Designed miniproteins, single chains, continued (2). Designs and how they scored, part 114

Each design is a single chain, and the fold is of that chain. pLDDT is the mean over its residues in the fold that is shown.

## One batch from the design tools (miniprotein)

Design m7959
Fold by ESMFold2-Fast:
Structure m7959 (fold): chain A 100 residues (1-100)
Amino acid sequence: SPADQASQTLMDSLTQTLQDMQQDFRTRIDRSRSVDDIDQVTRDFLVQLDSIRDDFIRTAQGLGQRYGMSQGQIDQLQSGITQLVDDTQRDMRRYGQSRR
């Protein structure tokens, strides 16, 4: 359905965005010269991930309205977004900690 295609496109876009951010994060951590630099880079990326979560959740709500999705379908899409972002934040925290 158009709703399923839009949901898949949104999730694919989020996955690509998070992969690009993970690569940029790792590159910046690997170039960091101190523990303070690592902590600052980690904080900056975690703030960006919170913004990305909010943006994608708002987009999911808009798609739900446009395509007449059930509340359950919207909730599942939002849960998927939250899970991917939370997993990415966890991976970033682990990577930063491992480079201290």
Scores: mean pLDDT 91

Design m7960
Fold by ESMFold2-Fast:
Structure m7960 (fold): chain A 85 residues (1-85)
Amino acid sequence: MPLVKLSKEEIEELLKLLRDGIAKYEATRAERTDRNEQEDLLLELYKALIEGDAEKVAEVAAKLPVATPESIEQLKHIAEQIKAY
């Protein structure tokens, strides 16, 4: 699978979606008494993506049960593009 290439506009839109997602996720999580490890990992992944930390994105993504090596490389590449923006 080819690595995704994002335009500047796509990166700005993605950053907005990630920040909105984190805010809504934190609000929803605060209402729950049960712990969900997968949801916690997704929150860490979103934060790492916003920070453009490709290494942290790879580490967190590898812990997800549905992650493939290909999906991890795609997420790492997206984080690198966000960092460069």
Scores: mean pLDDT 76

Design m7961
Fold by ESMFold2-Fast:
Structure m7961 (fold): chain A 91 residues (1-91)
Amino acid sequence: MLIYPADDAIEKLKELIEAMKSKDPEVRRHAAEAAKKIVEASEDDPRLLPVLEELLEVAKELQKDKDPEVAKAAEELAKAVEEKIKKIKAL
C-alpha cells in the first residue's frame, strides 16, 4: 500500500474537496471514496490538520446529499477523517 507523504496528501485532498462540489453525483461519490483512501494511507502529520478539518466539514454537508450512495460515501469519509484527526492530536 502506498503511504501518502503529508504534502502530497494535502494537495490531493484539496483537489478532491473541489470534486465533491461537482454537479455530477458519480464525481462526488468517487471523490469521497478517493479522499477516504488517501486519509487512511496518509502519514500522521500535524500539517494535515487544516485540510482534514475542512474535509470533515465538507463530508458532513455531503452526508445530506440527495444521492444515497454519495451520502453513504461521505459518512464513511467523515469517520475516517475523525479517526485521523484523533490520531494526529494524540501525538
Scores: mean pLDDT 85

Design m7962
Fold by ESMFold2-Fast:
Structure m7962 (fold): chain A 102 residues (1-102)
Amino acid sequence: MEEFKKKVEEIIKELEKELPEFKVIDELPETHLAKLLYEFLEAILKGDFEKAEEVLEKLKEILDEDHPIVVLAQELLEAAKKGDYEKAIEKLEELKELVLQK
């Protein structure tokens, strides 16, 4: 858990550094992809899996459920809920790379 939390915090900071939208999260609409991803990662960091699932459903509404971002977010959430933090970190890193390529 502790190493996983540190990795989530690290990824959030990397996204804030590399993506202009993450620097102005508070100014974005609630349905903006960057804001939803930020809320999803914060919920995961806090262990609030109910909130993470809620945000994931909103991601499915703006993207299709087969979208790579949605698939990786779902796999990340499932791994974290099972305590499979090694897999959760792997999916978190894949999600970061995908978001940085958009």
Scores: mean pLDDT 78

Design m7963
Fold by ESMFold2-Fast:
Structure m7963 (fold): chain A 84 residues (1-84)
Amino acid sequence: EEENKKLFNEKLKRLEENKDKLDESEKEALEMIKKGSSEEEILKKLDSFNPTSLVLLGYWALAEGREELLKKITEKLKKIEEEL
């Protein structure tokens, strides 16, 4: 648990340091993570996130113990994969 949070925080820091190289979806996901956005705020923007951003949000939801958010992100990722 602590190890997973540490690894996620290190990845988050590197993403923030390279924010100018991220696409718009990744930047939005990063900002929502940084401000500790609610499930409702994330769900309202769920369709605007690309798979990379959804994976990032999913790992964050897992690290924060946000079970319902993680479930909805996983369902969205599965739907995207099924459409490919």
Scores: mean pLDDT 76

Design m7964
Fold by ESMFold2-Fast:
Structure m7964 (fold): chain A 75 residues (1-75)
Amino acid sequence: MLAEEEEAAARVISETLGIPLETARRLVRTLREFILNVHLGKPYDEELVERLRRAMREGDLREVARIMEEIIRRR
């Protein structure tokens, strides 16, 4: 189960994008894993990280979802 804050984020993403809540939870988990991997110094695409930060700062949840799909594809 996600932390309360992560569950709240998944609900907002689900409502904003019109996707199932379980899909939104998967996206939140994937984002958390990606951020942790970047923090641990694992190799990452700096352009994707900067695009993600910008989208999150602007509240563009659709762009966040597109970037996360790209990250999942590169896994």
Scores: mean pLDDT 68

Design m7965
Fold by ESMFold2-Fast:
Structure m7965 (fold): chain A 81 residues (1-81)
Amino acid sequence: MPAVSWAEALEELERLVKEGASVEEIVARMAALAERMSLGERRRLTQFLSGESVSGLSEAEITALLLEAVRAYAEEQAARR
């Protein structure tokens, strides 16, 4: 499987939101994409979505923060639909 960039993952997130996917579907899809991303790409996406510094976080902490940020974003978009 080809490696996924943070930009590709962000485009997929925006596509799922635009298509009205459920919060659960969005989180599950983004979790699957995170497994295919390098640590550097996951850090970039996490920082972009959360606005928080990811310096000093472990790989597991970065992934957890990413999925929390994705869920929060998806829930906010669902509430505005």
Scores: mean pLDDT 81

Design m7966
Fold by ESMFold2-Fast:
Structure m7966 (fold): chain A 99 residues (1-99)
Amino acid sequence: SATEEIRRLGEEALSSDDEAVILANLARIAEIASRTRDPEALRAAIRVIGEIADKFKDNPAVLRAAKEALMAVLSTAEDLDVILEAIGELLRVIGMELD
């Protein structure tokens, strides 16, 4: 399922110290998010993107990729709760870049 693939990609990114792997996995999560309207899959994406942003908050390239992935979620999200969660997470990641 999209949800299982997103979780796997998130776990791989969170266990890696290789920026190229982290960025590739965020890009793949964004691609999956841009092609699904499943609220479960989109909530999983928001969660793993946020966890990656938290772990790598001092890496501007990772924060940029995380924002792009959250924008992909917003491009397909139809459930108000998912939209509000994605907006909240996007604003939080923007705040990290300003610190």
Scores: mean pLDDT 90

Design m7967
Fold by ESMFold2-Fast:
Structure m7967 (fold): chain A 81 residues (1-81)
Amino acid sequence: SKMEKLEKENEERRKLWKEALEDPDKNKSLALLAKMTIEELVKGGQFDLAENIIKEMKKEGLPEELIKELEKFLEELKKKS
């Protein structure tokens, strides 16, 4: 199933994210990539998917400082929509 394959790929990506969380520079890069993805999703009207990205990053243990930055970014984009 396409859904089962995506779920497995997401699980493998979470494993790679745990390795990246040990490197502060990689955490900054992940936050930047998340902002770019959130911006594209908001432009497409996919607010639920944008919120899910932040939730997944929080679940994976991204620093609270970066999570708050992503949440603020999403809220500002919603106000401009």
Scores: mean pLDDT 75

Design m7968
Fold by ESMFold2-Fast:
Structure m7968 (fold): chain A 85 residues (1-85)
Amino acid sequence: MSPNEKAVLEKLEEARRRLDELLKQYEEAVAAGDRERAERVRDEMGEVIGELIRFLDEVKASPELVEEALDLIGEVLRRLAAIEE
């Protein structure tokens, strides 16, 4: 594995862990009716996703690694939509 591929995989794993924790916090905030907390957590999720996208562009990640990141983002968006139902 190239050093660049390893860095991308480590960044993806970091983003996945952060987003999983933020989704849990978002679900708790929505369940509690805490709109201010829900908005803050949602903004933080957006920042994590934005950081991941910027990193992938900066390192010119391979199409396969970009697809893995898009799959993660799609999974997060589906889980977020399910919480909002």
Scores: mean pLDDT 82

Design m7969
Fold by ESMFold2-Fast:
Structure m7969 (fold): chain A 74 residues (1-74)
Amino acid sequence: SPVKEEAIRRLEEMIRELEELARSASPEQRRLLDQVIALLEAIKRQMETWSDAEVRRRMRITEEEYRALVESLR
């Protein structure tokens, strides 16, 4: 579905941004970032089992959590 395709692209953007942050992160921050990247990869794999409505709801939550994480690293 277009909703799932857009969500996958957005998750891939988030993963790329977190990988960039990890390159200059402290060891503690790197461990956290690696865990979050693994979680986003798991979300991508499970997305085909969800409805478009569930994808939209989960992506809203993921965006909020991602934004909070990035702000906490500034």
Scores: mean pLDDT 87

Design m7970
Fold by ESMFold2-Fast:
Structure m7970 (fold): chain A 82 residues (1-82)
Amino acid sequence: MSEEELEMRERIRELMEFAEEAGGTRLAEYLRHALELWEQSRRLREQAEASTDPAERERLTAEAARLDAEVQKVLDMIKRYQ
């Protein structure tokens, strides 16, 4: 388990805790969006592991990394304006 994955999960947990405390509907909506992107990234990584084609594995892994970057951007944006 990478430090980046642990850090991302930690931030999602912290934001969920804040959303529960603050009752913010917009914050909950942003968290839901971030979770959807995270789930898509995980599915792409699973597909990459199942693929026997090295080129397809590389492409799927790159796409998953892009989604991870989008999740991070959303989380950073929420934290900045919190």
Scores: mean pLDDT 74

Design m7971
Fold by ESMFold2-Fast:
Structure m7971 (fold): chain A 55 residues (1-55)
Amino acid sequence: MSLEELKERILAVARERIAAVEATGDENSPEVQALGAELDRLIAEYRRKLAEEAA
């Protein structure tokens, strides 16, 4: 997956997380926590690929 595709997916998941918090009113809900974990994973992958491209 390209850096551009990862960035787009990060933004999409971030928006879904915001919507879930607004809908549930609970930032600790399982849905919000799952989206947060996926966002962290995608950011880690993005940073790893960015470091590889910088070499």
Scores: mean pLDDT 81

Design m7972
Fold by ESMFold2-Fast:
Structure m7972 (fold): chain A 78 residues (1-78)
Amino acid sequence: MSVEEFGSLMNKRLEEFKKLPTSEKEPFLKEFEEEMRKLIEEFKREKVDPKDLTKIEMMYIATLSEGYLILKKAKKEE
């Protein structure tokens, strides 16, 4: 998977997350975190370039952080 493909995956997951009702947002983020941890470990096993792996990990962290910020705001509105 390219860095660009991973970025597209992050954007797609975040848009799916935004469309969910508040009750489904927290389970989605927990499943997303577990799925992404497994995917990143697979990239490490496949010996992806360390520079690209760092970019992938940074994009994941940024996406997860935005997701939790959105969840926090949604819970305040509930």
Scores: mean pLDDT 82

Design m7973
Fold by ESMFold2-Fast:
Structure m7973 (fold): chain A 80 residues (1-80)
Amino acid sequence: SMAEEARRALVEAMRAVVAERGEPRTLEEERELLRRAAERAVARLEPRDPEVAEQLRRIAEAELAGDSEAAEELARELAA
């Protein structure tokens, strides 16, 4: 599943960022964690599956913009 690949890449990236920078304590730190983790996950996925990488980038951008409805819709498209 493309959604499973994206989820795995993002989870691995989040763990790496937390190991390097520590657990987020504020909303701003949570946003920074998501931004950095998404950038790493997209970079990892892009050479193998550019469509999944692009969809993950769009989901992260929507979430960071505070558009949870758009992020959920894009995540459903990736899962389909």
Scores: mean pLDDT 80

Design m7974
Fold by ESMFold2-Fast:
Structure m7974 (fold): chain A 95 residues (1-95)
Amino acid sequence: SVREEIDELLREAEENNDDITRVGAYIARLALIAGMEEMAQEMIRAIREKDYERLIELGEEARLELYKKGTGSDIRLAGLLDDTIYTLKTLLKKS
């Protein structure tokens, strides 16, 4: 399942002290929590391919869809996505 793949990415990231994979997996997890299972699957593929440009594009797409839905929980998840994407961009600049 998508959840099991995210949990495995998080476990691998913890064991390898891989902050980029950990933060990428957080983005996929937020998309899954938001009910965007297909988006989360594409994010997992991008992480495994180390295509962080695609991961950021998918994260920004997910954020826009959540703002469009406009419930309090959707706006909160969109804000968490914004923060997590910013963290990923910062880590990528330091690598």
Scores: mean pLDDT 89

Design m7975
Fold by ESMFold2-Fast:
Structure m7975 (fold): chain A 68 residues (1-68)
Amino acid sequence: MPTVRLSPEQEQLVNQLQSLLESGAPVEQIEAQIEKLEKLAEEEKDPQARRTLEWIIEQARRALELMR
């Protein structure tokens, strides 16, 4: 499990994603939030921060697949 600290912006988007998943938000809203995080991961040049974002995205996608 990656243990690197994310930026405040990245942490906010991650917290928003978790809130959407826990509240049972529409799939389209969850997918939009995942796409925002995927773009941040693509732009992230720090390998450790990128790995942390990718891991979070994988967990969210697995949760989304179970909801679909």
Scores: mean pLDDT 76

Design m7976
Fold by ESMFold2-Fast:
Structure m7976 (fold): chain A 65 residues (1-65)
Amino acid sequence: SNEEKLKEAKEYTEKAVEAAERGDVDTAKRYMSKAMDIYLELGDREGRDEAAAKFNEAVERRRRR
């Protein structure tokens, strides 16, 4: 269902954020790619933008440390 796909996209976004916070760039990009693919399939532009914002914030926090 679309609800289950949305949940999966959110879980991948969380995993990408956690990997980015650890400095594991390759793992972070892999999970983010999976989340983005799901948002694209759903046509959920708002969810995509929210996920991208969270990911970019995590990358920026890691960079400032």
Scores: mean pLDDT 86

Design m7977
Fold by ESMFold2-Fast:
Structure m7977 (fold): chain A 95 residues (1-95)
Amino acid sequence: SAAAEKFRALRQKLLAGELPSEEELRELLAQLSDEERERFVVGFLTIGRQALEAGLVSREQLIEGLERLARVMREFGHERMAESVEREIERLRKE
C-alpha cells in the first residue's frame, strides 16, 4: 500500500537520525486517506520511540518532529490524532 511504502521511507530516515520537515509531512499526508493518516501517526510514534531508545535521535529532535506532525494533522482536520501526538510529547518531556 502507499502507506506501507511511505512508512518504510520514514523508518529509513529515522534510523539515519533524520526527521521529516513540516513541508515533507504535509506533502506525504496529502497523498494518504484519513485511515492511512491515522496509521501513519501510530507508526511515526512507534518508530520515533524506537529510534530514541536506540540513541539514533535525541529527545529534543523527536519532540520537534512530533510538534511538526501535530501541526500538520490539525491542518488536515485530525484534531484527536494531534492531541494523541501532544500527549506523547508531554511524556517525552518528563523523561
Scores: mean pLDDT 82

Design m7978
Fold by ESMFold2-Fast:
Structure m7978 (fold): chain A 79 residues (1-79)
Amino acid sequence: SLLDRALALVDRYLRGEVSGAEVDAAMAEVIAAGLVPPEAIPMLRSDDPLQRQIALGVAQVELAVRKTIEKREKKKKLE
């Protein structure tokens, strides 16, 4: 997923394998795709790569929870 790719890119940045500009571009793409809650956007724009990893991880968990809730609600309406 786009979130998984962005998280992997931040990890590669911490290892010195990619430039900060590439990480910034990936963060902008994730924000533009609407995959991150507005409250987490400042963390993704932070110069701290750990804040970026935390924000991406939270977004992944929230997306998974939302999909599970939507699936349950759809089943409940069909029963």
Scores: mean pLDDT 74

Design m7979
Fold by ESMFold2-Fast:
Structure m7979 (fold): chain A 82 residues (1-82)
Amino acid sequence: MAEKEALIQEGADLATEAMTYGNEAAGAGSLEVSKEMQELVRDIMEKLAQGNGSKTVEEVKKKLAELRELAEKIRRIAEEIK
């Protein structure tokens, strides 16, 4: 029972993090990378809507890792352009 509650909470945290990156992507100004990030955010939200089972959470974590990598790339480029 506690394990299922932990998975549900983890899914909620992942959705919150994904939406945060979606908001950052909208401000990024890079059309291609921004679109790619927004598509990943949408995929994550749709997977979480299907259920918070361990398999769904694992797939969401994989997509979130890709989203984090893209966000770091955008931040790095922005800092170097200064």
Scores: mean pLDDT 68

Design m7980
Fold by ESMFold2-Fast:
Structure m7980 (fold): chain A 105 residues (1-105)
Amino acid sequence: SMLSEEQAKELIEELEKIANDPSNSDEEKAENYLFAAVLYLELGDDEKAKEYLDKAAELAEKTDDEFKARVYYAVAVLYEQLGDEEKAKEYRELAEEYKKKLEEK
């Protein structure tokens, strides 16, 4: 990221406002938690990154199979970057399952 630490923190605050707004869709909330997780990972806050990856995955459970496949794949990639190989594998397998369901329709 080309953002300063201050700019990253300001962007996280805006992403968190969108993610926590009950008027926004589960898809919009999940995407904003994913972006916040990426920024926390760049800042070295692995605990917050993991927390927001889990929140994004939980929101994706309420969405369609296409969105589930995309979010679970993104979560898997980010958990791999965090060194959590077990969580990365779990979400990669979930993403592949939902991708397969889309191919069978």
Scores: mean pLDDT 88

Design m7981
Fold by ESMFold2-Fast:
Structure m7981 (fold): chain A 105 residues (1-105)
Amino acid sequence: GLGFAAVVALNRNPELAKKAIEAIKAGNMEEAEKLAREMATAYVDWLSTRVPMSPAQRAEAVRLLTEGIMAVLKAIASGEAKTPVEMAEIGDKAVMQLLREETKK
């Protein structure tokens, strides 16, 4: 799921992940989200070379994956997640929660 994609995106971008975790620990959530979006965009750009996606589908994938990456980064920064499996579960829960909240608007 998107939680596993978030873990892969972080693993492929260790310097961006480190900067994002440092930003979260400093309370700079705007910088952390910017870095998470950069990692999400890189992953979706790679995925789009293998799976045909419209611009709207790519934008939605980046949006959902950014939420998943942010949840995983926060869990790493707080010490809540220590294994890739725990990280993937946290990412999946965050994306599902976002989708549930949006369907109530």
Scores: mean pLDDT 86

Design m7982
Fold by ESMFold2-Fast:
Structure m7982 (fold): chain A 115 residues (1-115)
Amino acid sequence: ALEAALREFQAFLALGDRRYYVVGFGEETLPDDEEWARLAAEAQARAEKMLANASPEQEEAAIQAIEAFLEAVRAAADPEAFRAHLERMVEYAEKAGLAVLGESGVRFVAFPVPA
């Protein structure tokens, strides 16, 4: 159901000087505020480090992750398509070194806000 997909998807602007969407994705209950803040900060730090020193392969994977995230947002009304795009986003984010694994099994990634 749509409500189940939305409960597994969390997006917010990350802390700091740069604007990022921080996305949490997993099958478990939401992390507490302290774990969420820690994972969001780590995801943002990984995104900033990647943007400063990305290999061509990491940059391509990051672009694919961002595109999959945007496709997930566009497909929010279709739970099956929404989840498929989120799973693809996580796969590419892991390849780019952007994904952070929380203690609850929730995965976090940070993307720069598109201009």
Scores: mean pLDDT 60

Design m7983
Fold by ESMFold2-Fast:
Structure m7983 (fold): chain A 62 residues (1-62)
Amino acid sequence: DDFRQQALLQAIKAVSKVLDEQGTSELTPESLRKAAELARSQGTPAGQAAADLLERGAQIMS
């Protein structure tokens, strides 16, 4: 399913950017929430799906 693959790719891109900006390789709930905001800001359905996945991950880690 191309849409699911696009959503996962957007999530990976958002997380990678946030971790690079923070100078860390460690995932935290805060990093995932920041990545979710970045993904949502793309204004695409795949970006929204990525944001939902990242927010869910942050909740699990909290």
Scores: mean pLDDT 80

Design m7984
Fold by ESMFold2-Fast:
Structure m7984 (fold): chain A 90 residues (1-90)
Amino acid sequence: ASAAVAARLAALKAEMDKLSEQIEKAIKEGNFKEAMELLQKAVSLMLRTLSENIALAEKAKDQASLAAVQATQKEFDERIKELIEKLNKS
């Protein structure tokens, strides 16, 4: 796998972990406006970063990097869905 793709996915995971914690805190505090704004930021960051890394993997014809991006996308799609469900139940 590409070291550049791996580094970008690691950075994305760290930022998504941070945003998830902030969103859950905002939900618990009843700050639904902040939770929504943070969720929108998380979705935008995910979509942009994954699109950029897919393009890099395709250009390099690096199937291992492409598979890593796809696995990361599935993980974050599931995390975002869980956050939306928590927000809707609040």
Scores: mean pLDDT 80

Design m7985
Fold by ESMFold2-Fast:
Structure m7985 (fold): chain A 95 residues (1-95)
Amino acid sequence: LTPLEEGEVALAFLEMQVAISKLAPEVTEEDLKFIIETLKRAAELAKQVPELKPDVLAAIDYAIETIKSLADQGKIDPEMAEKAIEELKKIRDEL
């Protein structure tokens, strides 16, 4: 895969995982780690392919809002949600 294709695939898997998390009865620490690791990889690829930056930034913001919403619904432990949001903000700031 080219870096562009790898980034597009990562974002597609991220969107699917977020959709699954919205429907799940609870979101695990492993689910949150997958979201963070996928976005971190997408951000690394965006440094090689600047065309990916807007999509990666939008995906990070969408993940943050979704995690907040799921925590408000009681589906995520509040401390786990806060740590995940902090990591996502850090990835966003480095992009």
Scores: mean pLDDT 84

Design m7986
Fold by ESMFold2-Fast:
Structure m7986 (fold): chain A 81 residues (1-81)
Amino acid sequence: SYVEAADLMMKMMPNNMGFQVYAATLYEKGEKYDEAIKLYKEVEEMIRRELENGDISKDWGDRQLAYLKQRIKKLEEEIRK
């Protein structure tokens, strides 16, 4: 199942941003929107921290944060239906 695959990824590489985003997409497909939102918010925190430390470019970081914010908003709207 999508949820089982997401759980396994989080156990294997909990601090890997790419795995967290992919796990969030799997939770979305499994209609576990709260879990997906939680992971996207964790990725936002990681990106903000890396931007503050200078580990990623501002242009890339800002684009990723905009994408995540829009994705979270859409999932929150889906939960309200």
Scores: mean pLDDT 80

Design m7987
Fold by ESMFold2-Fast:
Structure m7987 (fold): chain A 107 residues (1-107)
Amino acid sequence: SMEEEIHKTLLMMTIASIRSAAQQVARKYDLSPEVVAQIQRFVDLLEQLVDASLEELPKLEEQINEQYEKILQLLREEDAPQEVIDWAREMGETAKKLFERRRKMLE
């Protein structure tokens, strides 16, 4: 349907925005290759949300939450600036909203 196509496009655009912001933050704060790789893994998992079925959402949400916690742990271990930690938390909150939007579309 046209509504489903619009929904998927909005998910893709939001995820692309997160990827772009992640690249900017990594450059500005000179984030380690390890942190950058974990953030890339998080965004790659978010891209799976675009085509995820209702039955796939719980497992994908679990994987995203585990990846999010790993990113926060690494940032703390590397004494990352508070601005980077705050940005990472905003990324996590955006991910939760994307899951809610996908669930509502599939119901």
Scores: mean pLDDT 89

Design m7988
Fold by ESMFold2-Fast:
Structure m7988 (fold): chain A 69 residues (1-69)
Amino acid sequence: MDDVREAQLAITEAEFGLDEESRRAVDTHLEAVELIRRHGTEEAAARAAEEAGKPEIAAILRNRAETRA
């Protein structure tokens, strides 16, 4: 049941201090790193993320490219 899974997640969040927002941030960061590894550059990875319908990841990758410049 969903309530049992939600209780397990609540226990994990209380123990490790991770909320849903923090989990999304970690997941987004890992996906951005994987795209850079696959495509070789932040710019190419950002385009791939946009094509995949993930504009939030594309924005992170573009910000990384701009910071490097």
Scores: mean pLDDT 68

Design m7989
Fold by ESMFold2-Fast:
Structure m7989 (fold): chain A 76 residues (1-76)
Amino acid sequence: MSPAGQQAKDEILEGARYGLEEAVKKGDKEAVERARENALQAIETAVALGVLDEAEAKEVEEEIRRMAEEALKKLE
């Protein structure tokens, strides 16, 4: 991964983690979905800018999906 790609990945994952942790603290399932959508939009932007390739984007999307599933499990 390029240095710019690694930075984009780190920033997207950090933002997703923060949003998901806050949603879990609030007990807000809709906030979990919002945090996931915001992270996916950031990935789309990074791909459009050529900072992430499709394989890198798919990896980050899968990681965000796992993080969101774990957040939802905590809200049961």
Scores: mean pLDDT 83

Design m7990
Fold by ESMFold2-Fast:
Structure m7990 (fold): chain A 83 residues (1-83)
Amino acid sequence: SREEEELLRSAEERLNQAAADTERALAQALEVNRDEALALTKSRLAQLLATVGKTRSRGRLETIQAATRDLEALRAELEALAA
């Protein structure tokens, strides 16, 4: 449906924004505490892969939304580390 297509498009845009914001936060955190930023990112990426694996059976929208939440959480942790 048009509503489902709009939800999927909106979710993909949010995912792209979360990824861009997380990359920026990581770059900043690496300048302040490289080893801690790398360790945190590796740990959270492993969790993200597990989240994607668990949500795959529930469909593309649910998987994108779950991945976006994990990236937004990582971004917040990296921003706190850079502060």
Scores: mean pLDDT 86

Design m7991
Fold by ESMFold2-Fast:
Structure m7991 (fold): chain A 59 residues (1-59)
Amino acid sequence: SMEQQIQIDVLEAFMTLLEWEKRRIEQSDLPESVKSSLLANLEARISQIRQQIAAIQAQ
């Protein structure tokens, strides 16, 4: 449906922003412990979004 496609598009856009933030953090001069924590949190959220998209597509 149109509503499902909009939800997927929004989730994909959000995932793209998180991937961009991941690159920004990797290139930053933040302490390695801080980078590791932030990257782990972003990766967990990206994985969750991928699962949400897959669930919507399976409907």
Scores: mean pLDDT 88

Design m7992
Fold by ESMFold2-Fast:
Structure m7992 (fold): chain A 98 residues (1-98)
Amino acid sequence: SKAEEVIKYGKESYEKAEEQARKLEELARQSKDEEVRRTYLNGARGLRETAEEVKKAIEETEKEGEKKTPEAASKSSAADIMVVGGEVDAELAKRRAE
């Protein structure tokens, strides 16, 4: 369920960035000044890069979700426990990088 929540938030952020980029492109079209147009286009590029970063985060969360089964609540084989333990360590290391 956490994966779905993170994906939802990421999707909203990426959608927002895409809409803003589109708006900036429209403003560039409306502006005849090449300098102003260039500024708006640069802004749109920055938003696109941000959207790509968000997409990457969504993909990482999706992969984490793939390893989890919605019905396997609290019983796993010893091998599964070992794998999950390693995964938890990796995620904790990622959080500490902040």
Scores: mean pLDDT 63

